# Designs tried in a protein design run: designed miniproteins, single chains. Part 23

Each design is a single chain, and the fold is of that chain. pLDDT is the mean over its residues in the fold that is shown.

## One batch from the design tools (miniprotein)

Design m824
Fold by ESMFold2-Fast:
Structure m824 (fold): chain A 63 residues (1-63)
Amino acid sequence: TEKEIEEIKKEIERLEKEIEELERKLEEAKRAGDKKEALELEIELGVKQLKLAVLKLVLKKLE
């Protein structure tokens, strides 16, 4: 249980960093007017944000 909580927290931290990097890339693509790149990054960002939300929900249940 404690080890599982620690592993989930590490995965959340990793995802938060990945999301931050993707948000930066998305802003750059939007600024450049690259609609295709922006759409691809929005999809990837959405998938990772959904995974983060699920992990946070699981963590709340373990608290």
Scores: mean pLDDT 85

Design m825
Fold by ESMFold2-Fast:
Structure m825 (fold): chain A 75 residues (1-75)
Amino acid sequence: MLTEDGKAFAEKATEAEIRVLIRMLFDEDPNVRLAAAELLGIAGHPLAVGPLKTVAENDPDPEVRKAAEEALKKI
């Protein structure tokens, strides 16, 4: 079975925290954008779908695009 740890993390993410992570998806630092995409995938919140799709299609960093695509598959 999938671990309870991933579910507990997702359940702790409030809508306000999801909105902060969505803003981090458009940060100037690609490492910040990468981390935000991964965390949004773990959180699985539907508010992240539009922003993650924009990043997956338009981000100049291929690793950030890949992370956004992987996050979208989890939602």
Scores: mean pLDDT 76

Design m826
Fold by ESMFold2-Fast:
Structure m826 (fold): chain A 96 residues (1-96)
Amino acid sequence: MEAAELAREAAEEAAEAAKEASGRAVLAAIAAAIAAAGAEAAARFGLGAEETARAAEGAARAARAAAELADTEEAREEAEEAAEEAREAAEAAREA
């Protein structure tokens, strides 16, 4: 329950970090992936499904933005993977 609120906050921070930190796209993507995992766990505990889904979608958008701003192929791939995981977590949260 408390973890869901932390996951939502982390997802919002990841989205903002990705917007401002083109040079640190990998870190933004990792933060987004962690937030998405937390949102999925929160959904399993029956916290607000819509709220956790929105947080995970925010994280997915942040990670995709980070991927587009990444200076290296490795950073881009990591950001793309984080975005996909966050998107899947959002879908899982909505179904819970």
Scores: mean pLDDT 62

Design m827
Fold by ESMFold2-Fast:
Structure m827 (fold): chain A 62 residues (1-62)
Amino acid sequence: VRELVREGTILIASGGILASAGDDDKARELYRRAVELYRRALELDPDNQDAAENLRYAEEKI
């Protein structure tokens, strides 16, 4: 679970860098992948607040 949250956070950070560079399509793709990882983390641990908060953030970006 912790590794899924960490990977998702890396994807969000990378997406932010791409978005600031003007590559919105690739940024959006990374945010979609982060959503998938956070959803899997919540399936394994529904009480994981970091996964829940980051999932909402990533969903707002796509």
Scores: mean pLDDT 79

Design m829
Fold by ESMFold2-Fast:
Structure m829 (fold): chain A 75 residues (1-75)
Amino acid sequence: MSPEQREEAIELLRKAIKAAKEGDTEKAIEHLEEASKLAPPSVRGGIDSAIEALKEGDLDRAVLLAERALQALEL
């Protein structure tokens, strides 16, 4: 993964977490879907699970999974 691609994925995850916490689930899903396309396979599964949690209305789980993905990319 390129440094530019990593930074973009990090920014998208931050935007998704913010949108989710503000109750904008549609915007959160859009940002997570974009981040998933940029993320390595080791992180992508967590992002995809966060998208599924948002679609099921489990906001707390979605935020937790997205924060874990963010931490993995920031290491």
Scores: mean pLDDT 84

Design m830
Fold by ESMFold2-Fast:
Structure m830 (fold): chain A 55 residues (1-55)
Amino acid sequence: NAEKLQEAMSELSSLVPKEEAEKITEEVIDLAVEKGLEEALKWVEKKLEEVKKKK
């Protein structure tokens, strides 16, 4: 749901530079509008795993 997406976005934004965080936020909004909140959440969770693995 929206709360889980917000939490995942907050965590992801803390791990990347400000400009990258702004770009990711825009992509997530576009994904949520086009494919729904569940698809946006899956994308953010996958991206978060990739970023954490690379640090």
Scores: mean pLDDT 78

Design m831
Fold by ESMFold2-Fast:
Structure m831 (fold): chain A 66 residues (1-66)
Amino acid sequence: MSPTYLTAREIAELTGLSQSAVSRALRVLEAEGVVERRMLGDTTVYVSDLSLEEFLERVKEAAERL
């Protein structure tokens, strides 16, 4: 399965969360090793080996814990 590559804005649109909630959730998931932050030029992209649906669910769960 292809890895998931998304910006924080795209994740916010797909989950219905605010960009600030997504940013906080992504920091937690990065610390847990679930997602890796990468730079593509001046754009920050988040990479996960999870499927799109599983990745978005993990973001929502992390946001609910904050």
Scores: mean pLDDT 79

Design m832
Fold by ESMFold2-Fast:
Structure m832 (fold): chain A 86 residues (1-86)
Amino acid sequence: MTVVVTVEDGSVGVKLHALGGAVQAALDGGELSSKSEGDTTTFTVKNASEKGKEAVLEAARGIEAGGGEMEVRVEGDTTHITVRGP
Protein backbone atom coordinates (compact mmCIF):
# COMPACT_ATOMS: atom_id res chain seq x y z
CA MET A 1 0.00 0.00 0.00
CA THR A 2 0.98 3.68 -0.23
CA VAL A 3 1.03 5.92 2.86
CA VAL A 4 1.13 9.71 2.46
CA VAL A 5 1.66 11.92 5.50
CA THR A 6 1.24 15.67 5.02
CA VAL A 7 2.42 18.09 7.72
CA GLU A 8 0.68 21.49 7.52
CA ASP A 9 1.90 24.41 9.66
CA GLY A 10 4.05 21.98 11.66
CA SER A 11 6.93 22.97 13.90
CA VAL A 12 10.36 21.35 13.33
CA GLY A 13 9.48 18.88 16.11
CA VAL A 14 6.19 17.88 14.43
CA LYS A 15 7.98 17.42 11.08
CA LEU A 16 10.68 15.28 12.74
CA HIS A 17 8.07 13.05 14.43
CA ALA A 18 6.28 12.54 11.09
CA LEU A 19 9.64 11.82 9.41
CA GLY A 20 10.41 9.23 12.12
CA GLY A 21 7.24 7.32 11.32
CA ALA A 22 7.91 7.51 7.56
CA VAL A 23 11.52 6.32 8.02
CA GLN A 24 10.32 3.35 10.11
CA ALA A 25 7.86 2.45 7.33
CA ALA A 26 10.67 2.66 4.74
CA LEU A 27 12.92 0.43 6.88
CA ASP A 28 10.05 -2.10 6.93
CA GLY A 29 10.35 -2.46 3.12
CA GLY A 30 8.76 0.78 1.88
CA GLU A 31 10.16 3.46 -0.43
CA LEU A 32 10.34 6.92 1.13
CA SER A 33 10.21 10.26 -0.70
CA SER A 34 9.70 13.77 0.66
CA LYS A 35 8.51 17.09 -0.75
CA SER A 36 8.47 20.48 0.96
CA GLU A 37 6.38 23.39 -0.35
CA GLY A 38 6.18 26.47 1.85
CA ASP A 39 4.92 25.45 5.30
CA THR A 40 3.75 22.04 4.03
CA THR A 41 5.96 18.91 4.08
CA THR A 42 4.74 15.65 2.53
CA PHE A 43 6.30 12.23 3.14
CA THR A 44 5.24 9.43 0.78
CA VAL A 45 5.99 5.77 1.52
CA LYS A 46 5.28 3.41 -1.39
CA ASN A 47 5.00 -0.37 -0.88
CA ALA A 48 4.40 0.17 2.85
CA SER A 49 3.58 -2.86 5.00
CA GLU A 50 0.78 -2.89 7.60
CA LYS A 51 3.50 -2.47 10.26
CA GLY A 52 4.91 0.51 8.35
CA LYS A 53 1.44 2.08 8.07
CA GLU A 54 0.94 1.62 11.84
CA ALA A 55 4.30 3.33 12.52
CA VAL A 56 3.14 6.41 10.56
CA LEU A 57 -0.27 6.37 12.31
CA GLU A 58 1.44 6.13 15.74
CA ALA A 59 3.58 9.18 14.88
CA ALA A 60 0.45 11.10 13.79
CA ARG A 61 -1.41 10.08 16.97
CA GLY A 62 1.55 11.36 19.02
CA ILE A 63 1.28 14.74 17.28
CA GLU A 64 -2.49 14.84 18.00
CA ALA A 65 -1.88 13.93 21.67
CA GLY A 66 0.60 16.84 21.84
CA GLY A 67 -2.09 19.35 20.81
CA GLY A 68 -1.99 19.01 17.03
CA GLU A 69 -4.75 17.82 14.68
CA MET A 70 -4.88 14.61 12.65
CA GLU A 71 -7.08 13.63 9.68
CA VAL A 72 -7.03 10.21 7.98
CA ARG A 73 -8.50 9.46 4.55
CA VAL A 74 -8.29 6.15 2.68
CA GLU A 75 -8.56 6.19 -1.13
CA GLY A 76 -8.11 2.77 -2.71
CA ASP A 77 -4.66 1.42 -1.76
CA THR A 78 -3.50 4.84 -0.47
CA THR A 79 -3.81 6.06 3.14
CA HIS A 80 -3.59 9.86 3.46
CA ILE A 81 -2.71 11.24 6.88
CA THR A 82 -2.75 15.01 7.40
CA VAL A 83 -1.31 16.48 10.61
CA ARG A 84 -1.40 20.12 11.64
CA GLY A 85 0.86 21.56 14.33
CA PRO A 86 -0.38 23.12 17.57
Scores: mean pLDDT 79

Design m833
Fold by ESMFold2-Fast:
Structure m833 (fold): chain A 85 residues (1-85)
Amino acid sequence: MLYRPNPKLMELLRKVGFTRETATLGEIYQYFLKYAEKENLFDPEDPGIVLLKGTLLGEILGVDEVNTADTAGIEELLLKNVTPV
């Protein structure tokens, strides 16, 4: 299934090379990871943790941190910010 990111999420993903209007949830998750890496959001003590407090991405997702080991939890947060097409 393809999803269209909302305008705020789309703006962040475009900063890391997302050029399409729609993608699969897995592709959106990969661009989320690219954004977290580009902005140095990974916890230096635990690189599985993405620190989002005080960030635009954290404001969009409504959380202070996520764990990349919990892919399903991150996908659930992303689903709140995309529209199925």
Scores: mean pLDDT 87

Design m834
Fold by ESMFold2-Fast:
Structure m834 (fold): chain A 65 residues (1-65)
Amino acid sequence: MKLSDEEIRAEAIKLHAAVLLSIGKEQGLDVEKLQELYDKTVAAADAGDLEAAEEYLRELEKYVE
């Protein structure tokens, strides 16, 4: 199977977002807000909008700290 650089970036972004969502849920942070940011990150990555995906991921990172 062949993964392009763009596909690798998209998968890395989604994986990072999933880890942050898991950490936030375990810490009892606002799950609705975390889920919203996670969903937006995944949707943007799946659409190939890596710039939007990275922006949502950055918001998720700052929210989780």
Scores: mean pLDDT 80

Design m835
Fold by ESMFold2-Fast:
Structure m835 (fold): chain A 74 residues (1-74)
Amino acid sequence: MEELEKLVEEAKELARELAELTGDEEYARRVEEGLEKLLEEAKKLPKEEQEEIVEQLKKSVEALRRGIEALKAA
């Protein structure tokens, strides 16, 4: 669970950075709301399913980081 919570916080930070670059604060808010909902639902799931969510969220965080770096390079 703690790893999932850490990934959620990382994703929120990236969403805020993306919002600063694009000026789209509504996008960041929607992402944060979705992440909070994901965290609440994950707490109800068995550890095996939580691990799958962690793996998917790690991939999403990596993709978001790459997108932000591409925007900064543009």
Scores: mean pLDDT 79

Design m836
Fold by ESMFold2-Fast:
Structure m836 (fold): chain A 80 residues (1-80)
Amino acid sequence: MIDEKIKELEEEIKRLEKEKGPYSKDVANAYLRLGDLYFVKGEKEKAIEWYEKALEAYQKIDPNDPNVELAKTRLEYLKS
């Protein structure tokens, strides 16, 4: 179920943040995926929160990463 996937990913994010900090590509990818899961679940505010975290992380790592534009596109859609 989607709630089980969200819980597992939140636990993985907590582990990755401790191991690699908030500005690693693995952490940024996990933030983006969690945003996608909340978006599919219809939890717009939570999806926005995690996409904003993903965007910040990708921009800190490499502002030219294509995932920067991907996160921006998702945020624009949800805020429209």
Scores: mean pLDDT 84

Design m837
Fold by ESMFold2-Fast:
Structure m837 (fold): chain A 60 residues (1-60)
Amino acid sequence: EKTKELLRRLAEGYIEKAEEYKKQGHLDVAKSFYEMALELARQAGDKELEDRAKKLIEEL
């Protein structure tokens, strides 16, 4: 349970990093961070976070 909470928090952190790089025009770096967030969301079993990360990658 605590491990899943940590994974979700890390995934959210990577989404925030990806959004910052996207704002700076570094789309390649942003994509890498979104992909890391997606993998962490999958490991956490957080379907909503997983779907959010997928959508953010598609919007690049």
Scores: mean pLDDT 84

Design m838
Fold by ESMFold2-Fast:
Structure m838 (fold): chain A 59 residues (1-59)
Amino acid sequence: SEAVRAARIAALDGLNQGLSDEEVLEKAIEAMQKAGADPETARRIAEEVLRRLRELSAR
C-alpha cells in the first residue's frame, strides 16, 4: 500500500540521517497519516517497519 511505502521511505531517510528511533517513528507515522492512514494504523505499522529495519541492520 502507498501508506506503508511512505512509512518505509520516511524511516529509511531518518535512519540514514542518524536520527533516534523515536524521531524515526514519528516521521514514519506522519508520512503514513499524510498518505491517508488513520492514526492507530499509522502508529502500529510504523512501529513494525522500524522494528524490521533494526533487525535487518543488527543481523
Scores: mean pLDDT 80

Design m839
Fold by ESMFold2-Fast:
Structure m839 (fold): chain A 80 residues (1-80)
Amino acid sequence: MELTPRQQAIVDAVIRVTKEVFELAEKLGLPEDEALTILSNVIREHRDALLAAQSQAEIDAVRDEMITEAKKRLEELVKK
């Protein structure tokens, strides 16, 4: 099975978001279930934007937006 360049770009974007979320969650001392919940919600909310993206630059922009939103939500969980 060979992924198209667009499919590979989407997979790479999701992997990067996943790594950023879990890395920050560990640095903040948050449990994996909280990290997974935020990751799941951010991917769900940006699904249509990722699928609509036609270029690497557009996919990268959605990726960066997902990372920014996920990091914001993780940091908000630390403020109790």
Scores: mean pLDDT 83

Design m840
Fold by ESMFold2-Fast:
Structure m840 (fold): chain A 67 residues (1-67)
Amino acid sequence: MKEKFLEQIRKESIELLKQGVPLEQVKKLAKTAAEQFAKQMGLSEDEAKELVDEAIKLVEEAAKEVE
């Protein structure tokens, strides 16, 4: 489930960036999505922070692919 969630974050981030959504806004959306997923999955606070960091890194990586 975590891998599928991160793949969805990457895909959605690429689409939002292509539509002209600012990088900082896409990062905020990814952070919110990761926090909500962590709550639904019952992750610890540390695991939730790691998931947020991974999601933000994926957004930054997606931005490099979009240009």
Scores: mean pLDDT 82

Design m841
Fold by ESMFold2-Fast:
Structure m841 (fold): chain A 87 residues (1-87)
Amino acid sequence: SAAQRAALRAFVDGVQAVVDEAKSLEEAKARVLALFEAFARENRLTPEQVAALIDFVVHELRTRLGASEAEVAAFRAELEAIAARHL
């Protein structure tokens, strides 16, 4: 729907703003988790959409904030756990 596309755009823009503004990886992770939980709670997502959004988020943390592979794997697991509560 148009509303779901607008919500997706707002989520993507929110994640990019967090990555730009956050003073630490820990702050960025906390803010992104809150954005992802709100988005997952408010929108009916398919497993494929969840996987794509998680891939986007961990890519941003890895490439822009220098998150290690271990930190990316741990954060992916946290996002997957949140998504599972709302699927």
Scores: mean pLDDT 85

Design m842
Fold by ESMFold2-Fast:
Structure m842 (fold): chain A 64 residues (1-64)
Amino acid sequence: SEAEIQRVLDNLSKTFGMSKEQVEELKEMILNGASVQEVADFLVEKAGMPRAVALAAAKELTSI
C-alpha cells in the first residue's frame, strides 16, 4: 500500500539522510512500477547507499 511505502521511505530517509525531494521521487518510481534494479540504482546514485544495501532496500520497497 502507499502508506506502507511511505513508512519504509520515512525510515530510510532518517537512516541515510535522504532529502524530501529524493523521497518523493523514489515514491513516484515505486508507485509507477519501477524495477528492483531501477530503485537500487536511484538509492546508490542519489542517496549514496552501498550497492548491497540499496538492493536489499529496493527488494523490500518493490514487494509492498
Scores: mean pLDDT 81

Design m843
Fold by ESMFold2-Fast:
Structure m843 (fold): chain A 79 residues (1-79)
Amino acid sequence: SDMEKLEKGREQAEKLYEEGRYEEAGLIYMILADEYKKLGYLEKAAEAYRKAGEAFKLAGRDHQAANAYARSEELEKQL
């Protein structure tokens, strides 16, 4: 199912984050956030964008982090 694939993706992103592979974790969180948003799970999408922002910030990818945080904040305003 779509939700099983998203849950496995979340587990993979968290594992990458724990391993210090922050840019890869951020990229997977962005993909998860986009898919949650398409499915209408806006709270889960906002959280995934925020986690992507945190990961990109730790990777030194300040522009990608800012973009991810902005997407999270925009969704939170719609909740």
Scores: mean pLDDT 89

Design m844
Fold by ESMFold2-Fast:
Formats: sequence, C-alpha cells, structure tokens
Structure m844 (fold): chain A 67 residues (1-67)
Amino acid sequence: MEEAEKYVKEAITALKNGDYEKAISFAEKALSIDPNNALAHAILAVAYEKLGDFEKAREWRDKAIAA
C-alpha cells in the first residue's frame, strides 16, 4: 500500500505538470504493487485521454469505476 501510494502521488504530480507519459509510468508501477488501486486506474484513464488514446482511456476508466 505505502509503495503504491508513493507512485500514485508521483503520477498525480506528473499529471499536474502535463507529463502524461510519466504519469502513465508511475500509475503502472502503482498497479504492479496494488492492482485494485482506483486512483491509479483513474490516473491512467486521464493520462491516456490527454494523449488521445481514447480506447485505452475507456478501458482504464471502466476499471476505475469497478474498483
């Protein structure tokens, strides 16, 4: 949990800075530790949407809602 929360915070900071690829990287690291982390799923959905990958954004958004 604590390590996943660290990566979630880094992903949020990357989103805030407009670094969507970095946000994806950190959110994926959070999910490797806590696969059910709703915030990490939400971050991936937002980051992919900002990058124009609407298929990936929808996939992660659905997972965030289910978590």
Scores: mean pLDDT 80

Design m845
Fold by ESMFold2-Fast:
Structure m845 (fold): chain A 64 residues (1-64)
Amino acid sequence: SLEAEIEASLRVMAATIYERQGDYEGAAEEYEEAARILEGVDPELAERLRERAEEMRRKAEEAR
């Protein structure tokens, strides 16, 4: 639905802001939520967002 797409877009924007600030844990959580919302709407995009979240998790570990 359009509402789900809008919510997912806002989540991706939040993830991008966290990523730019070096908050990779925050970014990962937002990408994961966006992927969950899009799972039934755009499964290909949901998969890409999960991959992005995994990348953010890896960067969070490297920053410790």
Scores: mean pLDDT 86

Design m847
Fold by ESMFold2-Fast:
Structure m847 (fold): chain A 61 residues (1-61)
Amino acid sequence: SLAEEGRRLVEEGKEAARAGDGERAFRLGTLGYIKLSEAGEEELALELARELHEVMREHGL
């Protein structure tokens, strides 16, 4: 489903951020956010976007 794909993409984005790959993290997070929004999961999209932002911030990205 779009929601499952979106969650997976944001999770991959967090892993990229932890590895120091800010470009990949941003790209994957953005795609995940879009898919979650298309699935009608706006609140979840916002929550996961904030979580990715936190991980990126913690890793200096």
Scores: mean pLDDT 86

Design m848
Fold by ESMFold2-Fast:
Structure m848 (fold): chain A 74 residues (1-74)
Amino acid sequence: DSVVLRIRVDDLAAVPAVEALIRSHGGQVLEVDPAGRTVLAIVPLSKLPTLPQDLAAATGGRARLEEAIPLVPP
């Protein structure tokens, strides 16, 4: 009942906002790659539909969802 997310950030200053958003959705940050400007996170599948807009709102458009991989069938 979870999805793994790959989130691109335009700058690393956006990472704390991404972490706070993921936590507010009941998720966890698994990895931050400063070189790739990528955050790997897991969230409940039920939170996925609003996540792209929530990321844009929380980061002022500095983070975007690149990939979402369900861990369970829909």
Scores: mean pLDDT 80

Design m849
Fold by ESMFold2-Fast:
Structure m849 (fold): chain A 68 residues (1-68)
Amino acid sequence: SEQEEADRELDEMIERAKKEGVPDEVIKALNKIREKMKQLTPEERRALLEQARRYFDAVLEEYRKKKA
């Protein structure tokens, strides 16, 4: 289902964040997004998931730059 795919994708993002050593606040943000998706329409879930991807990419890039 769409919800199962979204949950899996967010779980993968959280696992990757932990492996990359990103701050706990990023992991908390991703978990909040996952919880919010349970309350949303399918249309809103798609929009939020897209926003989560952009957020995760931006955070990883910023975090890597700070370590350089």
Scores: mean pLDDT 76

Design m850
Fold by ESMFold2-Fast:
Structure m850 (fold): chain A 62 residues (1-62)
Amino acid sequence: MTEGERLKRRLEEAGLTVEQAAAAIGLSKQDVEDYLSGKKTLTPEQRARLERAIDAARAARA
């Protein structure tokens, strides 16, 4: 499973849309889609922001 495939699964499990994920990391929806398809990689700072958004979304659903 690629990094992008793992991220897509985690977003779906957390109930986050690609648009919400993009907003969380301060990038465009296209940049997130490129990451999910394996065309681009996230910086450590973008990854940390996205992880926090996923954690917050999971907590809100609990």
Scores: mean pLDDT 77

Design m851
Fold by ESMFold2-Fast:
Structure m851 (fold): chain A 90 residues (1-90)
Amino acid sequence: ELSPRVKAFLALLKDQDLDLLFQMGDHDGDGVISRAEFVTMVTFLSQLYSDKIPPLTDAEIEELFAAFDVDGDGVISRAEFRAAHTRYSA
């Protein structure tokens, strides 16, 4: 089960444009989000919404990345990102 802080972050993502979020994470435009790009995106969003969610720990960022990286290939595809958002926004 996801930690309460990770759940709060996912609830915040529910109100965001998925295509815009993916574009923010996909820094090099290769069509996937690497772990490093994901950490950068999560940190940026946590700072923007610091009044709603506290900063996530490294362990919570790993938990969140694993939740999005459904096939375990070490990157998040656009399809995985959309599927995870749909699953964890309910």
Scores: mean pLDDT 73

Design m852
Fold by ESMFold2-Fast:
Structure m852 (fold): chain A 55 residues (1-55)
Amino acid sequence: SLLERLEEEARRLEREIEELRSKGDSVRNQLLILVYEIALGAVEFVIERLREREA
C-alpha cells in the first residue's frame, strides 16, 4: 500500500541521515542532512494524513 511504501521511505531517510551524521561535520554533509530532514518531515506529514483517513 501507499502507507507501507511511505513508512519504508521514512525509515530509509532516517538511516541516510544517521549515516551522514556519522561521516563528520562538513558543510556539504550539513546541507544534505537538512535536505533529508525536510524530505522526512514531508513524508511523515503524508503518513499522518493517511492514518487519520484510515482510523
Scores: mean pLDDT 82

Design m853
Fold by ESMFold2-Fast:
Structure m853 (fold): chain A 55 residues (1-55)
Amino acid sequence: QLNEIIDIGIAAANAILAGADADAVLAALTAKLKALGASDKTINNAKAAITAYAN
């Protein structure tokens, strides 16, 4: 499950760097992580890290 969360995060960061809509990508990331049972803290940390990485 942790590896799946990491893979989803990497895919989201790469999509934003390739020019995808960041808000749409982050919304999809949040939905996928919630479906996997990730905590709100984990989701917020992942979103912050991806936003920092993509900028």
Scores: mean pLDDT 76

Design m854
Fold by ESMFold2-Fast:
Structure m854 (fold): chain A 62 residues (1-62)
Amino acid sequence: DSEEEFNKLIEDAKKKDPNDPDIERLEKYRKLYKELKEKGDEELMKKLVDLIRKGEPLEKLF
């Protein structure tokens, strides 16, 4: 489950450095993923997960 993957990434980041600015970025992406899931936009959900895995900016989602 990609949502569990986001949760793990955020948890691991918080354990390493709770003040890491990447935590806020990952939380924003997790929120967007949930919104896309509620809308049923599976294509954008997959693109978002791929961007996170590749470390690419959110702007590439579009």
Scores: mean pLDDT 74

Design m855
Fold by ESMFold2-Fast:
Structure m855 (fold): chain A 60 residues (1-60)
Amino acid sequence: PKVLVKALKDYKAKSPDELTLKKGDILEVLEQVDDEHLLVKNLKTGKTGIVPKSVVERIE
């Protein structure tokens, strides 16, 4: 099953490998890249990139 998270706040990408988020965006978790970052796919835009775990929350 897909692991989904929701953006808790707006986040602007700080590098080309990061993803810019808007509050309420629904993201699919593809991989945990380290203890503080996830590789995600934005289901609205189809773009993939890295985001801090602190700016998203798991949807249950």
Scores: mean pLDDT 84

Design m856
Fold by ESMFold2-Fast:
Structure m856 (fold): chain A 85 residues (1-85)
Amino acid sequence: DVKLEAEINIAMLLMIAGVERIIAENYRKKGDYELAEKYEKLAEEAVRAAEEAEELLREGRYEEALELAEEAIKRLQAKRKELEA
């Protein structure tokens, strides 16, 4: 069920956004504003991707919504690894 898979991946993007915001806030509290901003940008990118995929879902474009969400998750995971290195 492509629609269900798209909905799950959108939920995963929103979860990623929430986690990245928690990490950003923790760095901000420690005075690391540069890292806080980088994690905040990851959260913002995750939200934008979720919004774009949700719009495609509303249009009945389920395969495109799934592909967009999956690619966004991969991209965000790669960027997160760069910040941890």
Scores: mean pLDDT 90

Design m857
Fold by ESMFold2-Fast:
Structure m857 (fold): chain A 67 residues (1-67)
Amino acid sequence: GKEEKEKIVKEIEELTLKYIEAKEKKDYDTAIEQLEKILELLEKLKNELGKKAVEEELEKLKEEKKK
């Protein structure tokens, strides 16, 4: 129901803030971990557009970590 969706959205918001902080610190391992958690939550919301955007960002971060 609506309550479940609201909780997931708030969790995504918190994870997004952690992701931004980790990325700014160049802590790519932590940034990747936060994005993977966001991806799982987006799957629960059935947000296909959000999922694709996060998957694309995740691949870019994994590639940046290799440099």
Scores: mean pLDDT 83

Design m858
Fold by ESMFold2-Fast:
Structure m858 (fold): chain A 77 residues (1-77)
Amino acid sequence: MKEAEEYYNKGLELLKKGKYEEAIEYFDKAIKLSKDKKLIAKAYYNKGIALEKLGKLEEASKYFIEAKNLTPKDDKS
């Protein structure tokens, strides 16, 4: 849906500006509204980056794993 992509893009802008906590809020909104596994995975990955920038390395690792689980590299049919 358009709204989930808009929240994701807003999160990316905030991440680039160093507004990491606000970026996380927008990535969470994107995840909550989206049914698109690729969008959810990108949002989890960038939420992990924001958490890493805030020094929350253990939490960041959890979201990086979630992102990988949603976007397998090769065909896992």
Scores: mean pLDDT 80

Design m859
Fold by ESMFold2-Fast:
Structure m859 (fold): chain A 87 residues (1-87)
Amino acid sequence: AIEKAKELVERAIELTREALRAAEAGDYEEAARLLREAEELLKEAKEYALKGGEEGLKVFKEGLARVLELLEEHREAAERLVAHLEA
């Protein structure tokens, strides 16, 4: 459970990074698709994390913190992507 949660979190982080790069390149359709895939992986990771108890939740929280750091580092691209999704 913990190892699977970690695997899914790492994949979600990579997809989030790819989504932000696509948004920076102006490809908001691809960025939105990648972001949706990352969200699905995070939902699955949360289920495995809950089965892993406190250690599983720690892995999930640390992964979520890294996603938030990526969004902050690429704030302008993230804000433009959100604006595109709300249009």
Scores: mean pLDDT 81

Design m860
Fold by ESMFold2-Fast:
Structure m860 (fold): chain A 72 residues (1-72)
Amino acid sequence: KAEELLEEAKKLFDEAMKALEEGDTEKAAELYEKALELAAEAAQLLFPEKAEEYRKAFEERKEKAVKLIREK
């Protein structure tokens, strides 16, 4: 299951980059946000002892990354 989440996250990252190249920053931000959410779920499954730490770290990075994408 964790591998499937990482594969989906990778596809969403690729779609986000393509949207960004097309100038659709809003779509890119949405796709990037979803990709980070799936990556965080995968990290929690792979490292349950650090799940809470990874969840917080990914949430903070997601908010910062989405803001940067929209501001550019």
Scores: mean pLDDT 74

Design m861
Fold by ESMFold2-Fast:
Structure m861 (fold): chain A 103 residues (1-103)
Amino acid sequence: MEEEIKKLKEILKDKSAPASERALAAIELGRLTDDPEVIELLKEVLFDPSAAVIVRLAALSALMGMLSDEEREALLTEVAEDESMDERLREAAREELERLKKK
């Protein structure tokens, strides 16, 4: 488990790795750990404009499983309101916010 988490962190940090591999690494990290260091890394990837949209969407998805309801709403609001963010990320954040606020 520890070595697996370490390897997944390396893949996620590697900007030369295929976007599909980085996206899978983000999703797997979200399932395997709630480590604050991993949460911070996923947030960095989410807000990195040089990262592929699929990787950033995977980081957002992983964070949704790791954060409290209040932290999720705060993060989703930040993403949805950031005009510099890719429209697909802002749309995903708005849809998730509606899901959290409506039963």
Scores: mean pLDDT 84

